# Ledger of designs, part 23: designed miniproteins, single chains, continued (2)

Each design is a single chain, and the fold is of that chain. pLDDT is the mean over its residues in the fold that is shown.

## One batch from the design tools (miniprotein)

Design m4819
Fold by ESMFold2-Fast:
Structure m4819 (fold): chain A 84 residues (1-84)
Amino acid sequence: SMEEEIEKMKKMIDDLYEQAKKLIKQAKEAKKKGDQATYDKLKLEIEITIGLLRIIAGVSKVIGDEEVAKLAEEKIEELEKLME
């Protein structure tokens, strides 16, 4: 059903958000320890994860799923604040 697909998308957004938060925390710890190689790898993984959230937001807007699009955009904004 459409409701089941929407719930799957929301779960995907939540899973990506939790993964990105964990990666950001690990990246900050690597930077503090002077581990540049680990920091650079984690930064790329964060950028990929946020990129996936941006794709979900964009696709959701095109198909008219404003609730899913808004959820993804809110999570992106929260992640960008955590990266500051």
Scores: mean pLDDT 88

Design m4820
Fold by ESMFold2-Fast:
Structure m4820 (fold): chain A 113 residues (1-113)
Amino acid sequence: SALEAEVERALAELAEAQARVNERLAELGLAPADGTESTISVSVDGQSATARFRVVDGRWELVELTWESPAAARALLEALRLLTEIARAGGGLPAGEIDFTPESLEGLRLGIA
């Protein structure tokens, strides 16, 4: 689907941006250790979308991608795009669980604009 293709493209762009951040973090001794996980979840109208990543051989790899509605998938797409912009500004993918709402995504977008 068009939405699935957009999500796949956003994931590829995030992976490229994070690879550059991890290279710089490695120079500082701050690179995430292999096995580190980052889970990004978005909830819209009680339906969720989740992308989970794990560090494998110094690289963030996608291990799970699920969504319960097209609206949740679109919100996750926006979260992935915002994380890509943060990565291009030098921000690494945070370890642990990150939960977004449409309101928190709008706040993040305004903060990086």
Scores: mean pLDDT 82

Design m4821
Fold by ESMFold2-Fast:
Structure m4821 (fold): chain A 71 residues (1-71)
Amino acid sequence: SELLEEGNRLAREAMELAKQGRHEEAAELFGKAARLFKQAGEVPVALAAIADARRIGNEEGAEAAEKELQK
């Protein structure tokens, strides 16, 4: 799925930004990735991205992604 591919690209970019301490920029991309995963019907992939965001200390990114899933 093109949506799943784009979502994975954004989630990976968000992870790298978060590792650099750029948590606000990473949160925007985690939110966009979650929206794309939801549109693709891949909620488990979105949940994995939320777990990854928390694991690297980006609580803002995890919250942004959760918010998109609840819409």
Scores: mean pLDDT 87

Design m4822
Fold by ESMFold2-Fast:
Structure m4822 (fold): chain A 73 residues (1-73)
Amino acid sequence: MQQQIDKLKEKLKNAKTAEEYFEVSREADKLYQQLQQLAQQNSGGKGDYYKKLADEANKLSNEAFRKGQQLLQ
């Protein structure tokens, strides 16, 4: 899971067009939803781990979406 977040961070860093930013946002949101489900299905430290990853994915999705919108203005 961390590797998927790291790949999305690389895609975001290398994105140059609004379409590329929106693609990163969609992928990050999908990962966020999966990680939230895993956090709910797990307890203790494992649940906390997935929750932390979900928060990172959500931040990536929001940042990518905002940057994509800025390029359209």
Scores: mean pLDDT 84

Design m4823
Fold by ESMFold2-Fast:
Structure m4823 (fold): chain A 64 residues (1-64)
Amino acid sequence: KEELARLVGALAAQKAYEELGDAPVEELAARAGELGRELAEKVGVDPELAARYAREYARRLAEQ
């Protein structure tokens, strides 16, 4: 379900921020997308959808 993909995306974005907090937003978003895809495969959700949410959340998190 889409809700799980969003949750995976948010978790991946947070993890990317912890790893690369001082990196440019685009680098942070790329890493978040990669982690989101990886986590989604582990829990059985759409990897591309989770990666997309992860990138969007990482950008929003960095701007706060």
Scores: mean pLDDT 80

Design m4824
Fold by ESMFold2-Fast:
Structure m4824 (fold): chain A 61 residues (1-61)
Amino acid sequence: MADRMAGLLYYAMGELFEKKGLLEEAVEWYRKAAEYFRRAGDEEAAEEAEKKAKEAEEKLK
């Protein structure tokens, strides 16, 4: 329960930082979200968070 709530919070932080153009920080938050979603047993949400992290990482190139 708490891990899924943490995942949602970190995912929202990733979105916020990405909108601000802080892509390196956005990657960190999305990766944290994926980890906490995985701990909560939410593999689908974890995969979506990992995709968001990879997309933000590609924008850093």
Scores: mean pLDDT 82

Design m4825
Fold by ESMFold2-Fast:
Structure m4825 (fold): chain A 67 residues (1-67)
Amino acid sequence: MSAEELVKKAFEALKAGDIESATKYLNEAIDKGGVESARDAILALAKAKGLDPEAVRRRIDEALARS
């Protein structure tokens, strides 16, 4: 399964309210395609969990800077 397919599955899980599956698919997408491939889905998950989007964005930028 490609990183793009995993991101699509994560969005489908978010739409269904399955935060656990969405988190799992996003982690797998990051492992395969890097944080950039999953950026939008990570931000959507953060909003669904009630996390601070600015803190999440900063962590994404930091991970991309390491690449």
Scores: mean pLDDT 69

Design m4826
Fold by ESMFold2-Fast:
Structure m4826 (fold): chain A 63 residues (1-63)
Amino acid sequence: SMEDEKRLEELVKKARELAKKMGLDLPEEVLREIAEEVYKKLKGKKVSEEEINLELMKALLRK
């Protein structure tokens, strides 16, 4: 859906900003893969923005 696509794009933006802050130089394809992984993991759950950021950081550190 358009709502899901917008949410995923926001996660890609967050992953990009977090990677930059962490000094990680990752290609956009990898950032999108990370965002999709986190999106699927948290889909249907009521989670805080802090929890989303933590999951993104964990995924980034695994690369």
Scores: mean pLDDT 79

Design m4827
Fold by ESMFold2-Fast:
Structure m4827 (fold): chain A 74 residues (1-74)
Amino acid sequence: SLEEVVERLRRDLEALRELIEASDFPNKEKVLAALEEARERVREAEEIEDEEEALERLHEAQGELQARLRELLL
């Protein structure tokens, strides 16, 4: 369900944020900013009443985060 997808994403994003904050590397602040933007996208998707549209927005947010992390970490 949408609720389960959102709950999992929020949990994963928070866990990743904690690991990143405990680490030290050159692009740390940019990675944290990317994670925060992804969290905001998840929040926006929860406000969409149409479940299919909300899932599309979550897929888009996941893709955007993945692309930004590739840019910052590779």
Scores: mean pLDDT 81

Design m4828
Fold by ESMFold2-Fast:
Structure m4828 (fold): chain A 63 residues (1-63)
Amino acid sequence: PAEIFEEAAKLAEELGAPVTADGLRRMADRYREAQKAGDSATVQRYRDLAEKTLAALKAEKEG
């Protein structure tokens, strides 16, 4: 779900990276468009990107 991008965006803001947060919110919008279109390949791609981005931001916060 697009919630992963919103969680990542909030974490990016907490880390002082508002430009990254804006980018993540734009990706969430594109993910929602792909879901509405039934484009399973694009949905899968954005899901992978969301998971990787959230994991990277969590590691950055803890490191």
Scores: mean pLDDT 78

Design m4829
Fold by ESMFold2-Fast:
Structure m4829 (fold): chain A 63 residues (1-63)
Amino acid sequence: SNLEKGKELLAEGDRAFEAGDYDTAIELYSKAMEYFKKAPESEESAVGYTAAGLRKVAAEIEK
């Protein structure tokens, strides 16, 4: 599902961030946000979208 793909991409983004690969993290977080946006409207998809967005900003600051 779009929700599951969003969660997977968020986790992959976190791995890239931990590795110091901020450009890859930004791309993965952006993809996660798109999948959460396509998921049915719910608290879980909204939380996922917000988490991915905040992590993307953090990666952009670190880069």
Scores: mean pLDDT 85

Design m4830
Fold by ESMFold2-Fast:
Structure m4830 (fold): chain A 56 residues (1-56)
Amino acid sequence: SDEFIEKAVQDLKLMGAGGASIESLKNYKDMVVLRAPPEAQEELQRALDEVIKEIE
């Protein structure tokens, strides 16, 4: 659902703002994508990759 993707994006942004390393953010992304429904995985990965690129 859109709510699930939005929550994952916000959680990742909060981790970054809290000083998490880029490696930690990428590990979180991989974990969340693997645990997501198959139909949401591509969109979720794209959204989280965009957040990480903005922090880098």
Scores: mean pLDDT 82

Design m4831
Fold by ESMFold2-Fast:
Structure m4831 (fold): chain A 81 residues (1-81)
Amino acid sequence: MEEEKKKLEEEFERAKKKAEESTKKELEELEKELEEAKRKGDEKKVKEIERRKEITLEELESLLRMIESIKKLIEEKEKKK
């Protein structure tokens, strides 16, 4: 039981880390595009990229909340064993 719980915790940590790393990479690309758009004076593109950054952050927050919720459900099941 403890070994299976540790494996699940490791999988959740990996999922979290992978999501955070993926989001960080996407935000870095968006930041580069934002700098280029600002340099060109493309206000429309600047607003588009800023909105995309917000969506990317909201998606990460939702994903992290889902992972946290699943982790809590597993922890509650373990209390009954």
Scores: mean pLDDT 78

Design m4832
Fold by ESMFold2-Fast:
Structure m4832 (fold): chain A 72 residues (1-72)
Amino acid sequence: SPETREEVDAVFEGMRIALEATEEVTAKNPDLPSSKKLEIFISAMGLAIRLSFEKSPEETREEVLKHAEELA
């Protein structure tokens, strides 16, 4: 349905934002162990997907990046 497509698009947007935030934080912190990088990504993904239903992409990106930086 159209509603399902919009929900799918929000999930994919959230996943993209989480990946970009994790890559940025990882680039700034190259000595982070792989387990910590994975933890940051999983945590960021959960937050980003939730926020993508409620906030603009720009606001979601700012919140997710801040969250990822706080976990590093």
Scores: mean pLDDT 83

Design m4833
Fold by ESMFold2-Fast:
Structure m4833 (fold): chain A 62 residues (1-62)
Amino acid sequence: MKFSKEEVLKAIRESGLLSEEQIKKIEKLLKNKKELTEEEIKEILRKAGASEEQIKKILEKL
């Protein structure tokens, strides 16, 4: 399944788990992407410094 960058950013913001700095880093990583797979979302979240627990919680919101 694929998700739009808008859906991913909404899930991240609604989770409340990431700092504003981490969210800004994710927005930069997403700027050239229209849609993402679950694996691409996990990779982007890891690159932004999200913990494995935070990644799991955000994916559950998608």
Scores: mean pLDDT 81

Design m4834
Fold by ESMFold2-Fast:
Structure m4834 (fold): chain A 74 residues (1-74)
Amino acid sequence: MEEERRKRARELLNKAKEALQSGDYETAVELAKEAIKADPRLPEAYQLMAAAYSKLGRLDEAAEWAKKAIELRS
């Protein structure tokens, strides 16, 4: 159901934010990917992917995810 998926996406996004803040960038990427699977139109999850990849030094991937976040907000 849509509401259950949206709730799960928010929970996963919050856990991903906590992982990003604690320096666990690989876990932040994994949790953000799961959030996107639950809600593929959630721009915040794409922004978090971009931030996490940037922290991992994977700048090409970071730029791609940032672009996707912008496109979803347009």
Scores: mean pLDDT 83

Design m4835
Fold by ESMFold2-Fast:
Structure m4835 (fold): chain A 76 residues (1-76)
Amino acid sequence: MRARIEAEAYAAMLIMKIAVLITAAKRSKDPELAEEAVEAAEEALREARERGLAPELLEQIEELKREAEELRKKLE
């Protein structure tokens, strides 16, 4: 039970972190924040796979990574 709750909380934290970085990058037009969002998403995907998170959570993180990568390319 504990490990499952921790994995779910961790996934929520990672998703929020990536979303916040993407929002900040859009508002500030800062390519460094967009790069941080990409790095956070890549780390989140690696961690999610290692922890065996639900496919739906992996899909959400993959979508955020795609958005962050597109934003980074537009700002670079």
Scores: mean pLDDT 78

Design m4836
Fold by ESMFold2-Fast:
Structure m4836 (fold): chain A 62 residues (1-62)
Amino acid sequence: MEELEKGLQEDVETVKKIDEELGKEMEKLRKEVIESGPEDEEERYKKLAEIYRLYVEVKEKQ
């Protein structure tokens, strides 16, 4: 989880440099993942999948 948190932060910063709007959406999802805690594992998984989708979308635009 610590490595995932660091990776998500770096990915958000990378996306913001390419597309600031998508980077803001990704940062919002990252905060929700970090704040969700272990009780909301299913919702956390869905948000992680959405973060990954946004990252791929931005990378494809390059």
Scores: mean pLDDT 72

Design m4837
Fold by ESMFold2-Fast:
Structure m4837 (fold): chain A 77 residues (1-77)
Amino acid sequence: SAAEIAARVPVLIEQLQSDDDAVRRAAAEEVARLAREHPEALAPYRTQILQALGKPLGSDDPAVRAAARRAMRALLA
């Protein structure tokens, strides 16, 4: 539901900014899934999530960067 997504967004933003590569990757993958499955519910948070994706996009781990790029692409579709 939109309410469940609204509650999940601040947790995802925190996880995208985590110092743990696995946490950042999982959060980016979940953002990509939510953007694909629930684009209208995620739309109000698009700018905040795009800003938070900056950290995983700059990661030294190529898998984390790839997940973040997929999330960004899904949000901008």
Scores: mean pLDDT 87

Design m4838
Fold by ESMFold2-Fast:
Structure m4838 (fold): chain A 83 residues (1-83)
Amino acid sequence: MLEREEELIARAREEMERNAEEVRALLAEAAAEAAKRPRTEEALREALLDFLARLEAETPPGLSERARELRAMLEELVRREEA
C-alpha cells in the first residue's frame, strides 16, 4: 500500500464525513419538521416526500453533484481497502 493511497482514502473519508454532516443536519431538520405534524404514517410520508422534493429543487447543483461524487469515490475506495 502506498502512502498516497492511504492519504487519498483518509481525505475522501473526511470530505464525505463533512458532506454527510451537512446532509444529516438537513435531514434532522426535516425530521423535526415532520414530527411537528400529526403523527400518522401518511403525514410523515407526505412530509418526507415534500422535503425531498424541496431538497432536490433548493440544493445548489454544485453541492448535490459533489456530494454524490464524493460518496461514489468513498465507496470505491472502501471497497478497494476491504479487498
Scores: mean pLDDT 56

Design m4839
Fold by ESMFold2-Fast:
Structure m4839 (fold): chain A 102 residues (1-102)
Amino acid sequence: SKEELKKLLLRLIALELRLIGLEFRLELLEERGLISEEELEEIKKLLEEAEKLLKEAKELLDKLLSKEKPSEEELKELEELLEKAEAKLAEAEAILKKAEAK
């Protein structure tokens, strides 16, 4: 439904904002020398993977918004992309929080 697509759009926007916030926090830790090279590379990889998933989700959402009736399978694919992105962002945030607590 259009209402379901709107909810997925809002979720996508929220995750894109979360990605930006985590990237900013990573840059601050790097500038302050509070993060190890290993932690930095791991977080960068997770954020890059999340960015790719969010880009795929955005492309799929744009395609679905042009359709009169998206299928249940297409909506599920979009939800799965967003869930995978959220998991990567959560993992990155956990490493960031540990570095910030040092």
Scores: mean pLDDT 87

Design m4840
Fold by ESMFold2-Fast:
Structure m4840 (fold): chain A 63 residues (1-63)
Amino acid sequence: MTPEEVAEAVAERLGLSEAERDRIRKLIEHYGTVEAAAEHYERLAEQTGDPFYRRVAEALREL
């Protein structure tokens, strides 16, 4: 899957906006792998306690 395809799949699953989809795509491109992007969101979930970041990380790992 391309970073764009992965970001679209996550956005569709979680009902995210175009801005959130574009953010996820850019993050995957920045890290170079979906796995590293998922790890980034897992760290954000631990730091903030926001369940949104946990859901994004889980969706990325399930693709």
Scores: mean pLDDT 84

Design m4841
Fold by ESMFold2-Fast:
Structure m4841 (fold): chain A 97 residues (1-97)
Amino acid sequence: SGEELRKKAEELIEEARELIRQGNFREALEKLREAIKLAVKLIDLGDYEGAIKIAEEVVRLADELVEATDDPEIQFEAEILRGLALILIGLAKLLSK
């Protein structure tokens, strides 16, 4: 259900935040990728508000990741996830009309 997917995505977001605080940036990226996949599923289910909320959190944490690391590969992957999250926000807003 959409509610279960939202809860799982929110749990992934909290795990990513904790991993960033610990300096585990690669594992944080993996959690953010999983959250983006769930946001896509939320769009497929018509839960546009849930998808937007998750994608906005991915943008915030991707920005934190870029600032927290000097590893150019991690920064690049975080920027890609940020871009994907912005696209999903735009798509969800378009489809909700």
Scores: mean pLDDT 90

Design m4842
Fold by ESMFold2-Fast:
Structure m4842 (fold): chain A 120 residues (1-120)
Amino acid sequence: AAATAAEVAERRQRLNEIIDRLKKEGKISDETAKIARIVVEATQYGDGTYPESVVEEVRKIVGSDENADKIIDELLKVLQELGFNLTKEDVDALIASGGMTKEEVIVSLVRTVLAAELER
């Protein structure tokens, strides 16, 4: 069933509270938190799809491969603490195979972190 506007607003508020908590706990940087908020705002949560414009916005904020790697490392550490067995080597192999870009990985990792934290 389609979520009501009130349910969508409440879910967005809960997701932003999760982002603020992770930042306060020192688990993610200010840049990673900013990216996560963009993903929450622009992505239809729960349907497994997102508009290509989200990836473009994330790319503009990330700005470099080095910064992308730092953001990926932060998100992977959070996921490992949540019980996910996903490594940097797994991510690097997926990028190297041409399966995903670093920005698409960042969007996917953010969505996975937020979904897992929302179910706690």
Scores: mean pLDDT 78

Design m4843
Fold by ESMFold2-Fast:
Structure m4843 (fold): chain A 58 residues (1-58)
Amino acid sequence: SEFREELERARERNRRAREEALRRAEEEGNERERELIREEAEALDAMIRAVEKIIERK
């Protein structure tokens, strides 16, 4: 149960980090920098999905 709570917190933190990254991408004026931020958001999305699968297994 403790482990599950930590996984849920990790999912929530990654969700917020992804939303924040997407907002930064919208405000970034440099196209190359914006692309890197979007790739970071994509990596965060993959991590969210991985954590979600672990939680769902239970």
Scores: mean pLDDT 81

Design m4844
Fold by ESMFold2-Fast:
Structure m4844 (fold): chain A 62 residues (1-62)
Amino acid sequence: MVDDLLNQSKTLKDLSDSATKAATGNRKVGDVDTSDNSLKLSDEYKSKSDDLYNKAMDLKNN
């Protein structure tokens, strides 16, 4: 349970990093729309990752 949440949190952090990299690449080639969408996904993945990490820590301590 805690391990599952930590694994999901890590996966979402990896996805956030990938989305940020995609955003940087697309902006460099002038694809602003794809870059903006990738940044939005990065923010969503980061937020979900942080939520899952906090839930895992709460479960570990209770």
Scores: mean pLDDT 81

Design m4845
Fold by ESMFold2-Fast:
Structure m4845 (fold): chain A 98 residues (1-98)
Amino acid sequence: GELSERARELAERAREAAREGRGRLGGRLAALGGGYAALAADRGEDPEEAREAGRLATEAGREAVRASTGDDAPHAAGGAIAGIGGEVQAGLAGGVAG
C-alpha cells in the first residue's frame, strides 16, 4: 500500500545517506521508515509488505550507524533503534495467532 511504499522509499534514502557518510540523516530517515511501516500495518495495509518495509528500515539504520563517527554516532543509533521499534510494531500489528 501507499504507506508501505513510503516506508521503503525512506529506507532507501536512509541507505543512500549512510553510503554518503551522513549517518545522522540516515538514522532519521530509518526512524521515519520504521514509523511508516508501523502505520501501514496499523491502517490495515498488507502485513507482509508492512513488515518487509520495516525490515528494510532496520537494515538502513544499521548502515547509518556503521557510517557514523563522533557526535553523529549517538544520533544514528537513536534513529536505528526507532526504526527497529517500527519494524517490531509492524510485525505485531500484522501478526496472526500462533
Scores: mean pLDDT 80

Design m4846
Fold by ESMFold2-Fast:
Structure m4846 (fold): chain A 62 residues (1-62)
Amino acid sequence: MKTEYFVDPRSGGRLVRNLETGETFSEDVIRIQKEVEELSKTLSPEEVDEFRKKLYREAIEA
């Protein structure tokens, strides 16, 4: 997934835009990215990928 980070001028929060779909995600997606980065220091790449899929699924459902 190609992404671009920017600041939402209305909320002041950091947003992530999916360059492939044009969709914009809230700071929840940014939190997920931070968690995935931290987990990648301790877990295997396969385990990190599974956690990433779970967190993104939860964000989409919410």
Scores: mean pLDDT 65

Design m4847
Fold by ESMFold2-Fast:
Structure m4847 (fold): chain A 79 residues (1-79)
Amino acid sequence: MSEEELRLAVAMVALASMLSVLKRNPEADPEEAAREAEKLLRDAGVPEEIIEHFRRLVEEGVPVEEALQETLDLIAARL
């Protein structure tokens, strides 16, 4: 596994964990969740196109849990 693949795999696991928490806590602050998710993506070195896709979904009014699910699909496609 390359350094990039390892970073993407770590990001995917972290985002999947966050998505699980959000699905169990519908009262969670969506703005805080969105900020934490974007920080995880940046810290993991995820490509800017994937981060932009996540931001676009959130800006379009897609719930953070759905935006995270779509983002996970994009990351999985890079592995």
Scores: mean pLDDT 76

Design m4848
Fold by ESMFold2-Fast:
Structure m4848 (fold): chain A 72 residues (1-72)
Amino acid sequence: MLEELSPRERAVLDVLAEHGALTQAEIARLLGLPQSTVSRTLRRLQERGLVVARRVGRTTLYEVSPAFAEAL
């Protein structure tokens, strides 16, 4: 089930839930993680439908899926 998240996946979801839409660099800075680690974690969360990516110009913003956020 979706609640069977790794500690890292939970940490990424928690900062997105608290701060809203963030870049990979902002998430990495907030969590003290390498950007490569955050990128892989975000890809897994997107594959699971928990996070969505939105392009704004040259920047990609990540946020909790609206469907998942409404379920919380």
Scores: mean pLDDT 78

Design m4850
Fold by ESMFold2-Fast:
Structure m4850 (fold): chain A 74 residues (1-74)
Amino acid sequence: MEKEEFIALDPGEAVAMAVSLAKKIGLPVKITVIRDGKVIYEAEFESVEEILQHGLELVRRGELRPGDKIIVEK
């Protein structure tokens, strides 16, 4: 099972990075967001467009923050 993780430094760039990693690993993927050792968001995605839509909504609401750990896995 392929798994990639990174720390969000910029929320918008974090969404772009998650999309890039999902393309590299191959869909479908599970994306998990961890803050202070707690899972704050978890979802499965079947398309890049779905990742982008949900990710941008989290950015718009201020719910994705610098320092969050993003995990993209198959």
Scores: mean pLDDT 85

Design m4851
Fold by ESMFold2-Fast:
Order: sequence, then C-alpha cells, then structure tokens
Structure m4851 (fold): chain A 64 residues (1-64)
Amino acid sequence: GLSGKELASVKDEEERRRILIEGIAEGLRLIKEGVIKASSKKDEEEDKRLEETVKKAIEELLKE
C-alpha cells in the first residue's frame, strides 16, 4: 500500500501532470533549439532518429 509520503507525492495528480507537461515542453524546446548535438558522424543519424521518436512521443502525450 501507499505510505503517507507516497500519498503526498501523488496527492495532486493535476500538479504532477503539470510538472510532467512542463518537463516535456522544456525537453522539446531544447531539442528544437538544437542544444543536443551528435558527437560524431556515426551518431548523427542515430540522434536524428531518436529526436523524431521523442517528438512523436511528446506530440502524442500532448494530444491528451
């Protein structure tokens, strides 16, 4: 069962969702600004693929 501390951390679902949305929005903003860059030519394609996957996941979450 949930302890008193766990209940407090999950007490406000709205606040939890707000924090998650803010975190997702911040992550998307950093990706869009190009703060995350490939360290090598090999990693460039992998980073691009990861970025596309992350953007898709964030977009799907924001649809809710």
Scores: mean pLDDT 60

Design m4852
Fold by ESMFold2-Fast:
Structure m4852 (fold): chain A 63 residues (1-63)
Amino acid sequence: DPTLPQEEQTRRVVDILREAAKTLPKEQADAVLKAIEEGNLTEALHILRQADPAAAARVRAAM
């Protein structure tokens, strides 16, 4: 939601990324979660896009 503060929007995106990662194979899910822990949201999205482009599109729509 673009009307939310950037910090709250980032938390919402992270939550959606974590939920999407649960539907991925373990290797890809672990990679996405590691990128989030490292604060690299761009890398998390890149990994998700390679594993599940539809899920990545949903995350971008929430940004």
Scores: mean pLDDT 75

Design m4853
Fold by ESMFold2-Fast:
Structure m4853 (fold): chain A 79 residues (1-79)
Amino acid sequence: MEKKDVVVITARDTAGREYRFAAVGKTKEEAEKNAELLKEFLESAGFTVTGEEVYEDVSEEEAKKIGEEAERHNEEARA
């Protein structure tokens, strides 16, 4: 069974709105590396990283669901 690892990063913008971003990898190391790059990008864009949550050995479908839940959270933050 193909498995993915996902790191969800929580960050706030200058207005105090909270966003979630999912970094996905085929391995935990790849997901963590992608998460590190994402954190650097977010900080350079003026976001403050406030949290991190790791999901190990999830299915591709579960990884997609985690990403969709993060996007839904971001849509609510924009409203």
Scores: mean pLDDT 81

Design m4854
Fold by ESMFold2-Fast:
Structure m4854 (fold): chain A 93 residues (1-93)
Amino acid sequence: LEELKKQLLEAAEELEKRGFDEILVEALRKMAENIEDVEKLREILEELKEKLGLEEEKIKEIEKKAEELKKKGASEEEVLLLEVQEIISLYIE
């Protein structure tokens, strides 16, 4: 949990420094504040996908990667982190 929170805050800070969308930055910070609440983290992530207007194809690609990770026995926290990293990767190299 502490590692996930740190990664979310570091990602938010880096994106803010680069001038990326405030919607993404705010969502990452809100997720870090709710790190103990997996259900709330899921709600924030789904809201973020909608607000960013991600293409259905991109959403499906992220969901497929999350599903594969779940099949390999990953924790819910690891799956959430993967989905967040995939979304961030759409904005950075």
Scores: mean pLDDT 76

Design m4855
Fold by ESMFold2-Fast:
Structure m4855 (fold): chain A 74 residues (1-74)
Amino acid sequence: AEDEARALLDKGVKALEAGDYESAVKYLEEALRLAPDSPLAPLALEYLAEAYAGLGDEEKAAAYRALAEAKRAA
């Protein structure tokens, strides 16, 4: 599950680099679903914030950024 989540995180990052924010969201949300409590989770949340910002959804971007900070602070 964590290895699969890492592969999905990598796909999400590549989609983000390509400007494919919709695909980035899909891959990153699936990575979080598979490994919500892993060290990958704060990274996936930060990349989700970036993807939603790219989509123009600043409210979701702010929410995911706050979640990433909360997980790093724990």
Scores: mean pLDDT 82

